# Designs tried in a protein design run: designed miniproteins, single chains, continued (2). Part 97

Each design is a single chain, and the fold is of that chain. pLDDT is the mean over its residues in the fold that is shown.

## One batch from the design tools (miniprotein)

Design m7361
Fold by ESMFold2-Fast:
Structure m7361 (fold): chain A 83 residues (1-83)
Amino acid sequence: MKDELVEAIKELLEEFGVKASKEDLESVLDGLGVVPFIYLVKNELREKVGLPKEPYDAEEAKKILEDPVGYVKEFKEELKKAA
C-alpha cells in the first residue's frame, strides 16, 4: 500500500513538473497520515492548474481510506483536463 501510494503521487507530481523523491514523499506521508497527505497534494496541484482548493469532506476522506491509489488516479485525470 504505502509504496504504491508514494509511487502514484510521485508520478502525478512529475506529470505536473514537480520533482519529488520517494524518501521525501514517504516522510510526509508518515508525518501527516494518508488523508491529509492526499489532500495536501491534491490542493497544491489544483491551485497550480487554476482550480479552487477543496475543503475537507468526510465522504471524500472515506473514499481515500477505501482506495488511496485509485483516488489519486481519479483526481489526476481531473487535473489533466484542467491543465
Scores: mean pLDDT 80

Design m7362
Fold by ESMFold2-Fast:
Structure m7362 (fold): chain A 69 residues (1-69)
Amino acid sequence: PLSKEQLEQDIIDSLGAMTRSVAKIMASRTPKADAIADLQAQIKKLKSKKPTPSNQAMIKELEKQLKEL
């Protein structure tokens, strides 16, 4: 078993490692990346439906949002 001071330091080091892991996840999984994936899924879904003027307009809108990201 660790001394009180060593245990405290180990907890601090562990929290530091967790903070770095979270920062890496946030950097790789930006809101932009999630938004791109969602927009691509919606475009694919609309393309599988009947080609109506409404669906085509929605696809164009989603593609514009995807390009602006």
Scores: mean pLDDT 69

Design m7363
Fold by ESMFold2-Fast:
Structure m7363 (fold): chain A 60 residues (1-60)
Amino acid sequence: MLTEEQLEKIAEALGVSVETVRKGLEKAQKFSEEQKEAAYTQVLLATKDEELAEAVREVL
């Protein structure tokens, strides 16, 4: 599970609420491997934080 700090950083980078990030991650657990890779890339590009992007990939 992502920490509250990680969720806040993603929310700030994407310009959405933390609740929106949580709901997105719950839906993303049912994503295909290609969709999970796209989510990883989006977080990496938005935050420029490779550790955070990898943490997102691990919880999907």
Scores: mean pLDDT 79

Design m7364
Fold by ESMFold2-Fast:
Structure m7364 (fold): chain A 68 residues (1-68)
Amino acid sequence: MSYTADQATPETMAEAEREARRLIAAGDFEGARQVLEELVRASAEASARTSGDDRHLAAGGWADAEEL
């Protein structure tokens, strides 16, 4: 299921959003839902792949929480 691909690129996300909007406008809510689910999956997969080996995220959160 995991493979090397740029599924959550800005181009792919824009295409998915445009498809979803087109389907909604056409009354195809089922198709729109499918496209959105695909976008969410691609986004989560890319995030996990790039952020899984990165630990600087915690450092950023600490700085932000300090002001909170």
Scores: mean pLDDT 61

Design m7365
Fold by ESMFold2-Fast:
Structure m7365 (fold): chain A 87 residues (1-87)
Amino acid sequence: MMLSEDEILEILKELSKWFQTEDVDTFIEKAEKIAKKILEEGSEAQQIIFLHALEEFLEYAKETLDEESVKKLEELLKKIREMFEKK
């Protein structure tokens, strides 16, 4: 296991910051890059933690963002789930 629990928590904090400060397209690009790193270097537990964090961001987006942005985040979550399930 290359990725530590502390590293995944720091990644999640940074994603939360990016979700608040960056546009949706930039957030999606950063989240996909992190998902690939977790797929290559992370454990199954870290994959589950990351997916739960994305599900929480999606629920928050449903309350605060427009329908187009919500659809983009739903597509991101589906894509990342499919990447993690292909092992």
Scores: mean pLDDT 77

Design m7366
Fold by ESMFold2-Fast:
Structure m7366 (fold): chain A 81 residues (1-81)
Amino acid sequence: SAEAEAVRELAEEIASKLPPEDAEEVRELAEKAVEALRKGDYKTAVEYINKIGEIASKHLPPSEVAARETAMKLLVVAASL
């Protein structure tokens, strides 16, 4: 789905700015969020997005983390409509 691909793209933009270990964890969480979206498990998708935000917050400015996390959550809402 377009929403799942957009979540993956936003997560990859985050991962590309992180150290390799944290980048790998963000990519794994993104795949789990995408899988939850495919199953219609929107609550679980949001929980994985929150975990991506927690990892990103160690390395990126709060405003950037909040903007990307909000964008991913809006894609979950769009997928649920």
Scores: mean pLDDT 88

Design m7367
Fold by ESMFold2-Fast:
Structure m7367 (fold): chain A 96 residues (1-96)
Amino acid sequence: MKELRDKIGDEGNEILTKMAELDEEERKKLAEELGLPEELVEAFERALKTGKEEDLVKLLELLEKYILEKLLTEEKVDKEKIDEIKKLRKEAEEAQ
């Protein structure tokens, strides 16, 4: 449980750092490459422009949700793919 929160923090910080170093056009390109939802990009832009705590909190909530969904989806897909490959290899060995 603690491990997942730490990973969300690390990935969130990496994304925020990269986006903060870029201009508006470069951020849009990075968002497309990472598959970031438009709402998250808009929240980031708003937080940078206003500096309001409310806008920063909303950005962090959207970012945490995105990273959590990404980690859960990618880890599940990778495990299922590995298990399927192992099963196919075993079936091939038993057929000989």
Scores: mean pLDDT 65

Design m7368
Fold by ESMFold2-Fast:
Structure m7368 (fold): chain A 79 residues (1-79)
Amino acid sequence: KVKELQAKGEAYYAEYEATGDVEALRKAFEYALEAGRLIGEALVASIEDPEEAERMRRRWEELLERDRREAEKILEEAE
């Protein structure tokens, strides 16, 4: 599933590079962020200690929020 989302993101990014279509760029970011979310869930699920898993979940959520904000800025600047 993660590999499929990454492939879709790459395909949309390639479309953006070929056409300049900002909507393709937006979809590329959406698929990349969803792949990141699932990777984080898998990582948290692999942690044996519940307290450590909770700390990793929070840190991962902070990283995804940062990535989302960066994507929003790039899309805004692309017009």
Scores: mean pLDDT 82

Design m7369
Fold by ESMFold2-Fast:
Structure m7369 (fold): chain A 93 residues (1-93)
Amino acid sequence: MEENKKAAEEVIKSFEKLLEFYRSRGDEENAERAEKAIEYVKEMLEKNETKSPLEIGLEAARKAGLTLEADIYETFLAMQEAIDKIEEERKKK
């Protein structure tokens, strides 16, 4: 029903936790990047783009320059695609 809004909200919460984490460590550079990632997620929601949480997170992290987080999202997307293929191969017909 609200898949796009729910996906964006989940990703925003994840980046808000990253923002708090980086601020607690005095990592102002990555904290600023996390704030930009949140803004990019909000922009994607406003454009009514339909994407999964992992796709939204990857795009926002890449645009914000959060390279480690972008690599993690990309890895999870690749793993999910591999799992989907394994499940299809396991289906009998």
Scores: mean pLDDT 75

Design m7370
Fold by ESMFold2-Fast:
Structure m7370 (fold): chain A 83 residues (1-83)
Amino acid sequence: ALTAKQLALVQCLEESGLAKQSDLNSRVISLLELALKDLELDPNSSINIQSLADILELPEGSSKKLTKEKLQQLLQCYKSRLN
């Protein structure tokens, strides 16, 4: 089963049109959660942004032209749902 934090992340992804829960397994969601934590610690890290973008390209229907701005919006959505 998904944690409340992982469910919040999935809901943010669906709301943004980046992925659906059916396209995400628990391992992919865990990798996304770690990548978002890394991005929060160093928001200017191109490596952290690229890692998150690469993971998000795996689910069917995801945008292949994911922008830095879209990734920052996802991080903000995730943080707002946890606070």
Scores: mean pLDDT 66

Design m7371
Fold by ESMFold2-Fast:
Structure m7371 (fold): chain A 68 residues (1-68)
Amino acid sequence: SIREEALKLGSSEHSIRLGELLSLMLNGEEEEAARLMEEIEGEEAGKKAREYARRIAETVEEIEERAK
């Protein structure tokens, strides 16, 4: 089925990009995460991705500060 193949190809590419996005967010790469998310889901989603990456970085910093 042509539709199933198109969805599979689109889903696979989208899944790869989402995996890369998650890696960027976990590494605190705010601008790269925002740019990739903007390309995947649009500008509003890009802003949200930047916020999530920042919050992850802040949470890691708080954990490190509390690590005594």
Scores: mean pLDDT 67

Design m7372
Fold by ESMFold2-Fast:
Formats: C-alpha cells, sequence, structure tokens
Structure m7372 (fold): chain A 67 residues (1-67)
C-alpha cells in the first residue's frame, strides 16, 4: 500500500527534523554551560542519527514511487 510507505517516509522525515532541532538546542545549552566537548559529541551523534533517519525516509519514498 503506497500510502503506508509515504506515511513511513513522512514519519522518518519528522523524526530527522526533531532530532536535528533537539541536537542543536542541547548543543547550544551545553556550550552556554561551558561543556563544549560534550556539545561537540552531542552534535556529532545527532548528525549521524539525522543522516540515518533521512536515508530511511528516502528509501520509503523511492519504494512508494516504484508502486
Amino acid sequence: KIEELRKKADEYEALAKAVRDATAQTSANLIASGDTEMAANVQAGGDRLVAALESKAKKYREEAEKL
């Protein structure tokens, strides 16, 4: 069902955006508290998770287009 694949793609895109926003906010808060090393680690971890979520969203979009 194409609608289910589109819904999954939308869900992964929404998760990627939420992770990106949360990562930016958490990193900014850590920098403000003086923990720049942890801020860098949080940003790196968030970037990797966002890339994985965006990759999943793209895969579901491509599968929906093939139906």
Scores: mean pLDDT 84

Design m7373
Fold by ESMFold2-Fast:
Structure m7373 (fold): chain A 78 residues (1-78)
Amino acid sequence: MLVTASGQRDKFVEYLKSLGFKEKEVDDISKPLPEDTIGVIPSTKTASVDFKSLEEAQKFLEELKKNGIDARITPLTG
């Protein structure tokens, strides 16, 4: 399950870096990301983190909303 920034990519990335996440440039975020890693696609200005469960992704989305960061959940589809 991906949690992806909804327009405020720089705020999303900076918040996650403050929590100890590391930024990594990727060509495609459809594949699983390592733990504590922010996947960034430079061409689309998109940033995402991957969670193994919908429940964990939803909890993280709530924390982002509390911090004023717009994000959405996108399922990883093969």
Scores: mean pLDDT 71

Design m7374
Fold by ESMFold2-Fast:
Structure m7374 (fold): chain A 90 residues (1-90)
Amino acid sequence: MKEAIDAGVKAAEKVLEEKGKELERYVKENNLETGKESPFESLQPLKDQVIKIGEEAGKKAGELGLPVKVAADEAKEKTEELLQKQGLGE
């Protein structure tokens, strides 16, 4: 169960962090401060939702005895849907 939950959370966070990598390049190029008033702060509200998506996918997969890959795949899909809604999926 813990492995499924960890896999789900990691998969969901990875999708969000991939977007954060683009923001990190922008911040580095313009010598912006990281943290306060950085582009990363605009993603913080989504991070909590993403973690919950991963935890829920992992817990359900674990309860059903499904492979951790199933939890990861579901978490990725739900996170991608969230990012598309926010205009970050392009």
Scores: mean pLDDT 70

Design m7375
Fold by ESMFold2-Fast:
Structure m7375 (fold): chain A 117 residues (1-117)
Amino acid sequence: MLEVYDDLSVLSDPSVPSEKRLNFLERIKEFIENVEELSDEVAEALLRALAPVVKEDPSVEVRVKAVEVLELVALKTNNEEIIERIKEVLREVAENDPSEEVREAAREALERIEKKL
């Protein structure tokens, strides 16, 4: 699935419609769900690409989906530093996002990540 994409820049390109960013995030989500474990390199790349999306994307639906993808990254990595950085991003979103739906999604994601530990 990720093999068909040039890079993760589609998530930060303002010329890309929100529907295309949502579809890209859904494909990333499906890819992560089908792997047993993410390498540190892939988990780091996903965190770097998704952190600005969850914080700054103009679409509420895109931010919610990006929260769901970050949750899966945390659940599929064994790198404690990456997990803690994801939890920090999700805490910021849970406290500061203007949308209640996004804040709720971040709180629920944090709870599921913490139950794994």
Scores: mean pLDDT 81

Design m7376
Fold by ESMFold2-Fast:
Structure m7376 (fold): chain A 68 residues (1-68)
Amino acid sequence: SDEEMLRRALALIAQTARALAAAGASADEVSRVVTELANEARRLWEQGASPEEVLARIEARVREVLAA
C-alpha cells in the first residue's frame, strides 16, 4: 500500500540516523543527513512521484550515505 511504502521510507531514514550515530557521526551531521533525506522525499512527493519511487530514491540515497 502507499501508506506502507511511505512508512518504510520514514523507517529507513530513522534507521540511517541511528547507524550514523553508532558510527560516531555528530548530532549536527545526523540532523543534516535526516533533513536532506526528508527534503528529498518531500520534493519527490510534491512533484507527483509514487510512494514506490520515493522509497526507491531514499533507499539509493541511504546506500550512498552509508558507503561514505
Scores: mean pLDDT 82

Design m7377
Fold by ESMFold2-Fast:
Structure m7377 (fold): chain A 90 residues (1-90)
Amino acid sequence: VEKKTQEVLRAVREEADRLISEIEDPKKAEEARRKARELEESIRLVGESSKGPPIELLKASVLTASSISLLGKAAGKTKEVIEAYNEALR
């Protein structure tokens, strides 16, 4: 569990950093970095909630999806961020 969560976080972080590096506006890059950190926290919550009640897992999943959408919008690559998350979570 811990190993898998660390692998997911690393993969998502690497993709987020790659997407952020393509943003030439420093202000937009800073906002995208903040959203990436929020996404990492929500992914951690999903991993922890998988051992708890189903409703907590559902709530964490919705929060993660929202964070992914916001990060993707800031970077302009929503599909890539979603794919990286799903691939790493498998």
Scores: mean pLDDT 61

Design m7378
Fold by ESMFold2-Fast:
Structure m7378 (fold): chain A 61 residues (1-61)
Amino acid sequence: SSSEERRKQEYLEKRRKEVQEGIENYENGEMKKGDFGGSLAKMVDDIDAEVAARLAELAAA
């Protein structure tokens, strides 16, 4: 239904923004005090993989 699709779109938009912000912050060399560089890189990769999987599911529907 359109409401279900709208919810998925909002979820993907939120996830996409989170991934984009993370990538931009990483590329621009912006760091938060107390962050471990290794965990940040892994977190970005994990988010990217999750977003890609969700987009693939949406495209297959």
Scores: mean pLDDT 68

Design m7379
Fold by ESMFold2-Fast:
Structure m7379 (fold): chain A 93 residues (1-93)
Amino acid sequence: KLEEELLEYIDKLAEEAGISEEKKEEIKEITLDIFRFLLKNSSDKEAALELTKRYAENLIKLAKDDPEKFEKVKEHAKKAKEAEEKYEKEKKE
């Protein structure tokens, strides 16, 4: 399953980069949300997976090299998810 492949990829990259378990879980949540959003809005599952893997690589680098930017990305991801939930509530059936 593509989600399993994505999660395994993140686990491997995080382990190699020495990322904490907390940051790894946060990266997994952000990347899964992005992946699922792309799948809803695109029929190209392979492109969605590749784009999400690239994004995960960048998140891991940020978590290691620039924790302040990583925190901002987490905040943006949270707000994006809240906006999606609001859109779904407005689009009841």
Scores: mean pLDDT 77

Design m7380
Fold by ESMFold2-Fast:
Structure m7380 (fold): chain A 58 residues (1-58)
Amino acid sequence: GPLRELARLAGLSTATVARLLRQGRGSELGVRIILEQGADPARVSELVAAALAEVAAR
């Protein structure tokens, strides 16, 4: 799912990413992935939004 994919790109555990998203730090995580992994900003933004929705639904 989106949460696991975001965790993979960030090099963090799914639990750590879920905690960061619950703390409202999704934008910080997204910027880090873009800069460190060279990822597409639009794709990362969509993935952060989808992961936030996944975390909110659980």
Scores: mean pLDDT 81

Design m7381
Fold by ESMFold2-Fast:
Structure m7381 (fold): chain A 96 residues (1-96)
Amino acid sequence: STKAKMQELRTKVLTALREGIINDKMEEGIKEAEKIVEEGRKEAEESGDEELLKFVERMEKEIEQAREFLKNPEKALKEAGADLSEEEVKEEVKKV
């Protein structure tokens, strides 16, 4: 089932990112998530599952955004159109 494969992929990616946050290893968490999504892309391409492929492409974009956020959280939030004060930006970063 395409839906089951998407749920499995999402769970694996979120687990990798969460473990990165908990262990203060965000860079490693993002790299693990990127690897999981690359494996998902290969499965989607091999099966010809266009719905799964679109989901993988969406996950790739989300992980890329997470990587940019890790490099400079304040700048990433500003570029995302967050019209927040410096104090509010710091508060939002703490929630990640």
Scores: mean pLDDT 73

Design m7382
Fold by ESMFold2-Fast:
Structure m7382 (fold): chain A 74 residues (1-74)
Amino acid sequence: MTDKLKFIDDQLSAYAEELEKELTEVYKTSSEKELADKLVKLLEEKAKTEEEKKAVELYREIVEERLKKKEEAK
């Protein structure tokens, strides 16, 4: 299971500093959903192999489920 997200982990680690700066700027004007959507889009643009594309899709599902649970917790 963890291996399916290795591409995501690698990209996040490689771009950690740049991503932190981008998130800081976006955080001022965007909701958590908008931030998540931008991250998924960036990862989709970086995904070149079928395995990487599947990892991005799995990450999207995890993010959507997490946001859904936050709404249900209200």
Scores: mean pLDDT 65

Design m7383
Fold by ESMFold2-Fast:
Structure m7383 (fold): chain A 75 residues (1-75)
Amino acid sequence: IDYAAVLASGDPVLLAQAFLESRGLRFADPRLWLPAETLLFSEPPRSLREISERYGLSRATLRRLRAKVEAHLAA
């Protein structure tokens, strides 16, 4: 997936979904797409606190999300 092209024209939420799907990750709740993409794939890596404050999700929710996705990505 070409993130530069998609970021230039797409909705940030849909961009996050496309990026996650390119990694084999699917979430039914669109509210999880941007937090998951930011938590797992932003460079440099962002703290759980920053992501929690940015998206209004609890750090506990984000910790579970990260753990679940990391388990999925582990071959």
Scores: mean pLDDT 68

Design m7384
Fold by ESMFold2-Fast:
Structure m7384 (fold): chain A 78 residues (1-78)
Amino acid sequence: MKKAKEYADKGVEAARQGDSESARKHIIEAGKEAYKDGGEDETKKILEEIAQRLGELKLTDEQKAAITQGVSEGLEYA
């Protein structure tokens, strides 16, 4: 759980700075670490928390799509 939170914080921070690529990579790692801690349910919880935090940022629809699609692809083979 602690590593999942660390990656989640890094992903949200990167998104806030406009770095969608780094945000995507960190969010994928957050999901993977959450999966190790509690499986699919814990991964869903951390991703929902990240999505809520990203919603508080003034991101473009393009930035949100790039992050969401990249995360979905990265977690498909977890």
Scores: mean pLDDT 75

Design m7385
Fold by ESMFold2-Fast:
Structure m7385 (fold): chain A 91 residues (1-91)
Amino acid sequence: EEVEKLRKEAEEYRKKADDLINQSKTLAKESERVVKEARAQAAASPDGAGILAEGMKKANELDKQMVDYSNQAIEYRKKAEELEKKAEELE
């Protein structure tokens, strides 16, 4: 029963980590898209410098969120691994 509780808690942390990693990947793709769109619009516009600067600011904000989610996912994975090790030691 104790082993099953530890394994279930570890599974919940792994699910949280996987969800955050998926969100981080989505943000990374969105950041890349924002940069590509800003570069394309900047190339087609006489005021390209302003368009590029705004796009880069948006990408930077997405990158910050991506790093935060990735770091949180790493912490959840570490917690899951510790719980799995405790469950293994009790078997």
Scores: mean pLDDT 85

Design m7386
Fold by ESMFold2-Fast:
Structure m7386 (fold): chain A 68 residues (1-68)
Amino acid sequence: ADLTPAQAAVWAAFRAFDTDGDGTIPGERVAEFLRALGLEPTEEQIAEMTRDGVAGPELVGLVLDRLA
């Protein structure tokens, strides 16, 4: 595995915000998820990360690239 403990925590947080277990987070929860990780997203960034009101696991990859 190529994850640090901190990166593993990001994945754990994503799964916690994915209440349906479908691998997606509603757009409003994306902002809360990013803030929980110490990030402050703009409205435009949230819109770019969400499609049809949800964000997929690609969101985790974007966050990991910023924190690594």
Scores: mean pLDDT 71

Design m7387
Fold by ESMFold2-Fast:
Structure m7387 (fold): chain A 67 residues (1-67)
Amino acid sequence: VTEEEAREAFKKYDKDGNGYLSKEEAIKALQDLGFTKEQAEKAVAMFADENGLVTPEQFIAAAKLLG
């Protein structure tokens, strides 16, 4: 998975354009990139902030950890 593929997946699931994904949206975006639900859930748990939100940089880090 490339950084550009991760950024496009983030943008696709950031429906409100607020610059954050919820944990559920981030898990779905990682699955869209070809990762399993279990892999996506573990990565999101490591990188989501204390409010349960995922920034673009955290999402890219999660995708790079998995790929």
Scores: mean pLDDT 79

Design m7388
Fold by ESMFold2-Fast:
Structure m7388 (fold): chain A 102 residues (1-102)
Amino acid sequence: SPSREQQALAYLRKAVEALRREDYDLAVEYARQFLSLSDLPREVKGLLSVGMGSARDKRYEDALVHLEAALELAREAGAPEGYIAALEEMVEIVRERAEAAA
């Protein structure tokens, strides 16, 4: 069976894929599954949750602020490289949408 970390990463990657397809409800659900399995600090989890909710609401600038903060705190916390890579991709997708909406 995959490890808890591998299961969490799989959900995070699915959240990124759903976000890329603009399936925001599914992206939020997969992010929620990732957060339930991940051993990340509460502050990182809160920022990611708010950021994903903002993206679902098409508030891309607000989403970007929270997701960039979540990424920085995850790096400081020494999160697995796979989590960091997926979060970086998530931030880039939201950044592109914030720029397109401006």
Scores: mean pLDDT 90

Design m7389
Fold by ESMFold2-Fast:
Structure m7389 (fold): chain A 60 residues (1-60)
Amino acid sequence: SPHEEVGQRIRDSLKQSPEERIKQLNATKEFVRKTLGDSPDAVSLISSLDDLIDNAKSKL
């Protein structure tokens, strides 16, 4: 499912450098937009991904 794929991509990004993590999380946002559109699930997941990206950026 798209939710399972997003969860796996987030877990995989945690093992990466902050720079690579930002790249992977941005790719995951594109995947969410492509698969879930503008649904409430997409809005929620993109918001969570943006928080994770901001956290990774703070470590640069």
Scores: mean pLDDT 85

Design m7390
Fold by ESMFold2-Fast:
Structure m7390 (fold): chain A 119 residues (1-119)
Amino acid sequence: SEAEEFLKKGEEYLVKGEYDKAIEYFQRAIDLIESQEEKDYELLARAYITLAYAYVMKGEFDKAYENLEKALDILEKYKPPNVKSLALDIINVANWIKYFGGDKEKADKLIERAKELLK
């Protein structure tokens, strides 16, 4: 799909350290999925998680928290395929926020919510 292609392009830029371009492609993927009547919630959650990671790499922790919260809301409400794998990805991104000096309390709350999805 076009959304999967945008996500792939974003991930290619992310690997190159081109975070602004990665963010543009992840946002395009999100916008495209959100415009669809039948939303791919697994792909949407993945796009929010990768967007959050790009914001972590830029030191924009508030935007990273917002996007991880959006991913968690999707996983909790819709329980899409691979929810446990996506929850582990959220835990990993939240731990990166803590490692780079973001708000530990905010990150720990996201980790607690994600851990509930692993049960």
Scores: mean pLDDT 91

Design m7391
Fold by ESMFold2-Fast:
Structure m7391 (fold): chain A 100 residues (1-100)
Amino acid sequence: SMMEELEKKVERTFESIEKTIEEARRLKEVEKDDAGARTLLLTALHGAIELLKYLKENKAPEELIKKAYEFALKAIREFEEITGDKETAERYRKLLEEVV
């Protein structure tokens, strides 16, 4: 069904973003590449916001939109935790408010 396809897209996108964040942690902790880690984390945040926009544009169920929103908030928290950049994290939280 169309709903099952949307749910699978959400699950695959979450998995992709989580792997990107894991690679960002590796770049920072193992390779000491703070700039590379930040670039991957920003890519992950953009991916989370784009998924949320896609779900809203396609009138996905509120439960699925909420799940994507909560996932994006978690990704922003992980960005703040890894980078220490509270200002950029707050900007992305504001962007989420504009989408939802």
Scores: mean pLDDT 89

Design m7392
Fold by ESMFold2-Fast:
Structure m7392 (fold): chain A 71 residues (1-71)
Amino acid sequence: SLELLGESLVIGLTSGNGGLMGDTVQALRGLSQVDPEFALETLERSIKRAEELGNERGKEVAESTLKEIKS
């Protein structure tokens, strides 16, 4: 399910686990080559979720990845 994939990726980026966050960034880079709209929406959701949680590191990683994919 695309919905479950999106939720899994948001959890990965906001996990606080550097290894899982790195793997999730790599998955989003791959996904952006196939479905850039879904990748961008997932990153925007991750930024919002990180803000809600006070997770500065997760927010920075998601914002950096979003900027990379948009470029």
Scores: mean pLDDT 84

Design m7393
Fold by ESMFold2-Fast:
Structure m7393 (fold): chain A 75 residues (1-75)
Amino acid sequence: MASMAELYRRLAEMVRAGDPLASALTYIAAGIAKIDGHEEVAELLSKAATYFDQGKRDEAVRYLEEAARLAEEIE
């Protein structure tokens, strides 16, 4: 019963912790968002994963928080 917004916030926590699974899980979440027709959310998640892979954790967290905000507005 976790919303997609809740999932994205958990991914942000994993990014802050430097969890090596955070990138893979964020790319999977982006793929799911794209399949569901939420292209803007998918783009934000893809950017978050890319920034995390570049070691830019603060930027990755910002994109995940933005994705969570948009997911809450969708439903």
Scores: mean pLDDT 83

Design m7394
Fold by ESMFold2-Fast:
Formats: sequence, structure tokens, C-alpha cells
Structure m7394 (fold): chain A 83 residues (1-83)
Amino acid sequence: MDAGLTHVPASVKVGEEATVTVEVGDHPVTITVYDANGNQVASAVNESSLVFTPTTAGDYTVVVEDAGDPPRRQVATVTVTAA
């Protein structure tokens, strides 16, 4: 399986675009971004990148999952600072 996180910014500011990049292979890949309160703020399916603009400060969680057997799952944190 070829899915995996290749780039996640360690920190961004409120109102600044953050780009998450993944390797996409033969299996469907889902990228999901959650804010510090656990609300889903962005998602992409079968895309090699996801761009989101955080509206609140705090630690955002990026989750990448593929549908392979066994499935791969990676988690990263983006620290969002006030502008």
C-alpha cells in the first residue's frame, strides 16, 4: 500500500492556509482534519492534498486512513496560533 502522510505543517496561524500532502496508491485514502474541540473542519477522499484555513487557535488533528488490508492510519497535529 502506498498511502501515507508526506507533508503536514507543524504550525500555522489563524487565517493562514495549511496544506496536507499524502501519497495515494491503489486503495482509497481519506484525509480528515479536526479542530481542538474534535469538530471536523475539512475532509478529502482520494486526493493527494488537502488545503484548509483554520478559523480558531488550538491543536488541529490530521487523520489519514487508507482502505487496504491491513488498513494504514496516520495521525499528525498542526498547532494553530492566534494571528
Scores: mean pLDDT 76

Design m7395
Fold by ESMFold2-Fast:
Structure m7395 (fold): chain A 76 residues (1-76)
Amino acid sequence: ALVDRAVNAVEIAGRELKLQDTTVAVLVSQLREQLEADPVASAQEAANHVESLALSLGLSVDTAQQLAARVQVLLA
């Protein structure tokens, strides 16, 4: 399912960017909740959710954009 792929992509990208395990866990949990409530049809839409969530958690714009870009590539 796209939700499981998106969650896995966030874990991979978060580890690559050396994010804290707790930050990755929160991103995964909130992304799953959002995608289950409002299913997305594309890698781009999933990546947009990831960027928005990262920014809401206080990550820098640069980190949020890098995370979203990596997630989009992993879902393509």
Scores: mean pLDDT 84

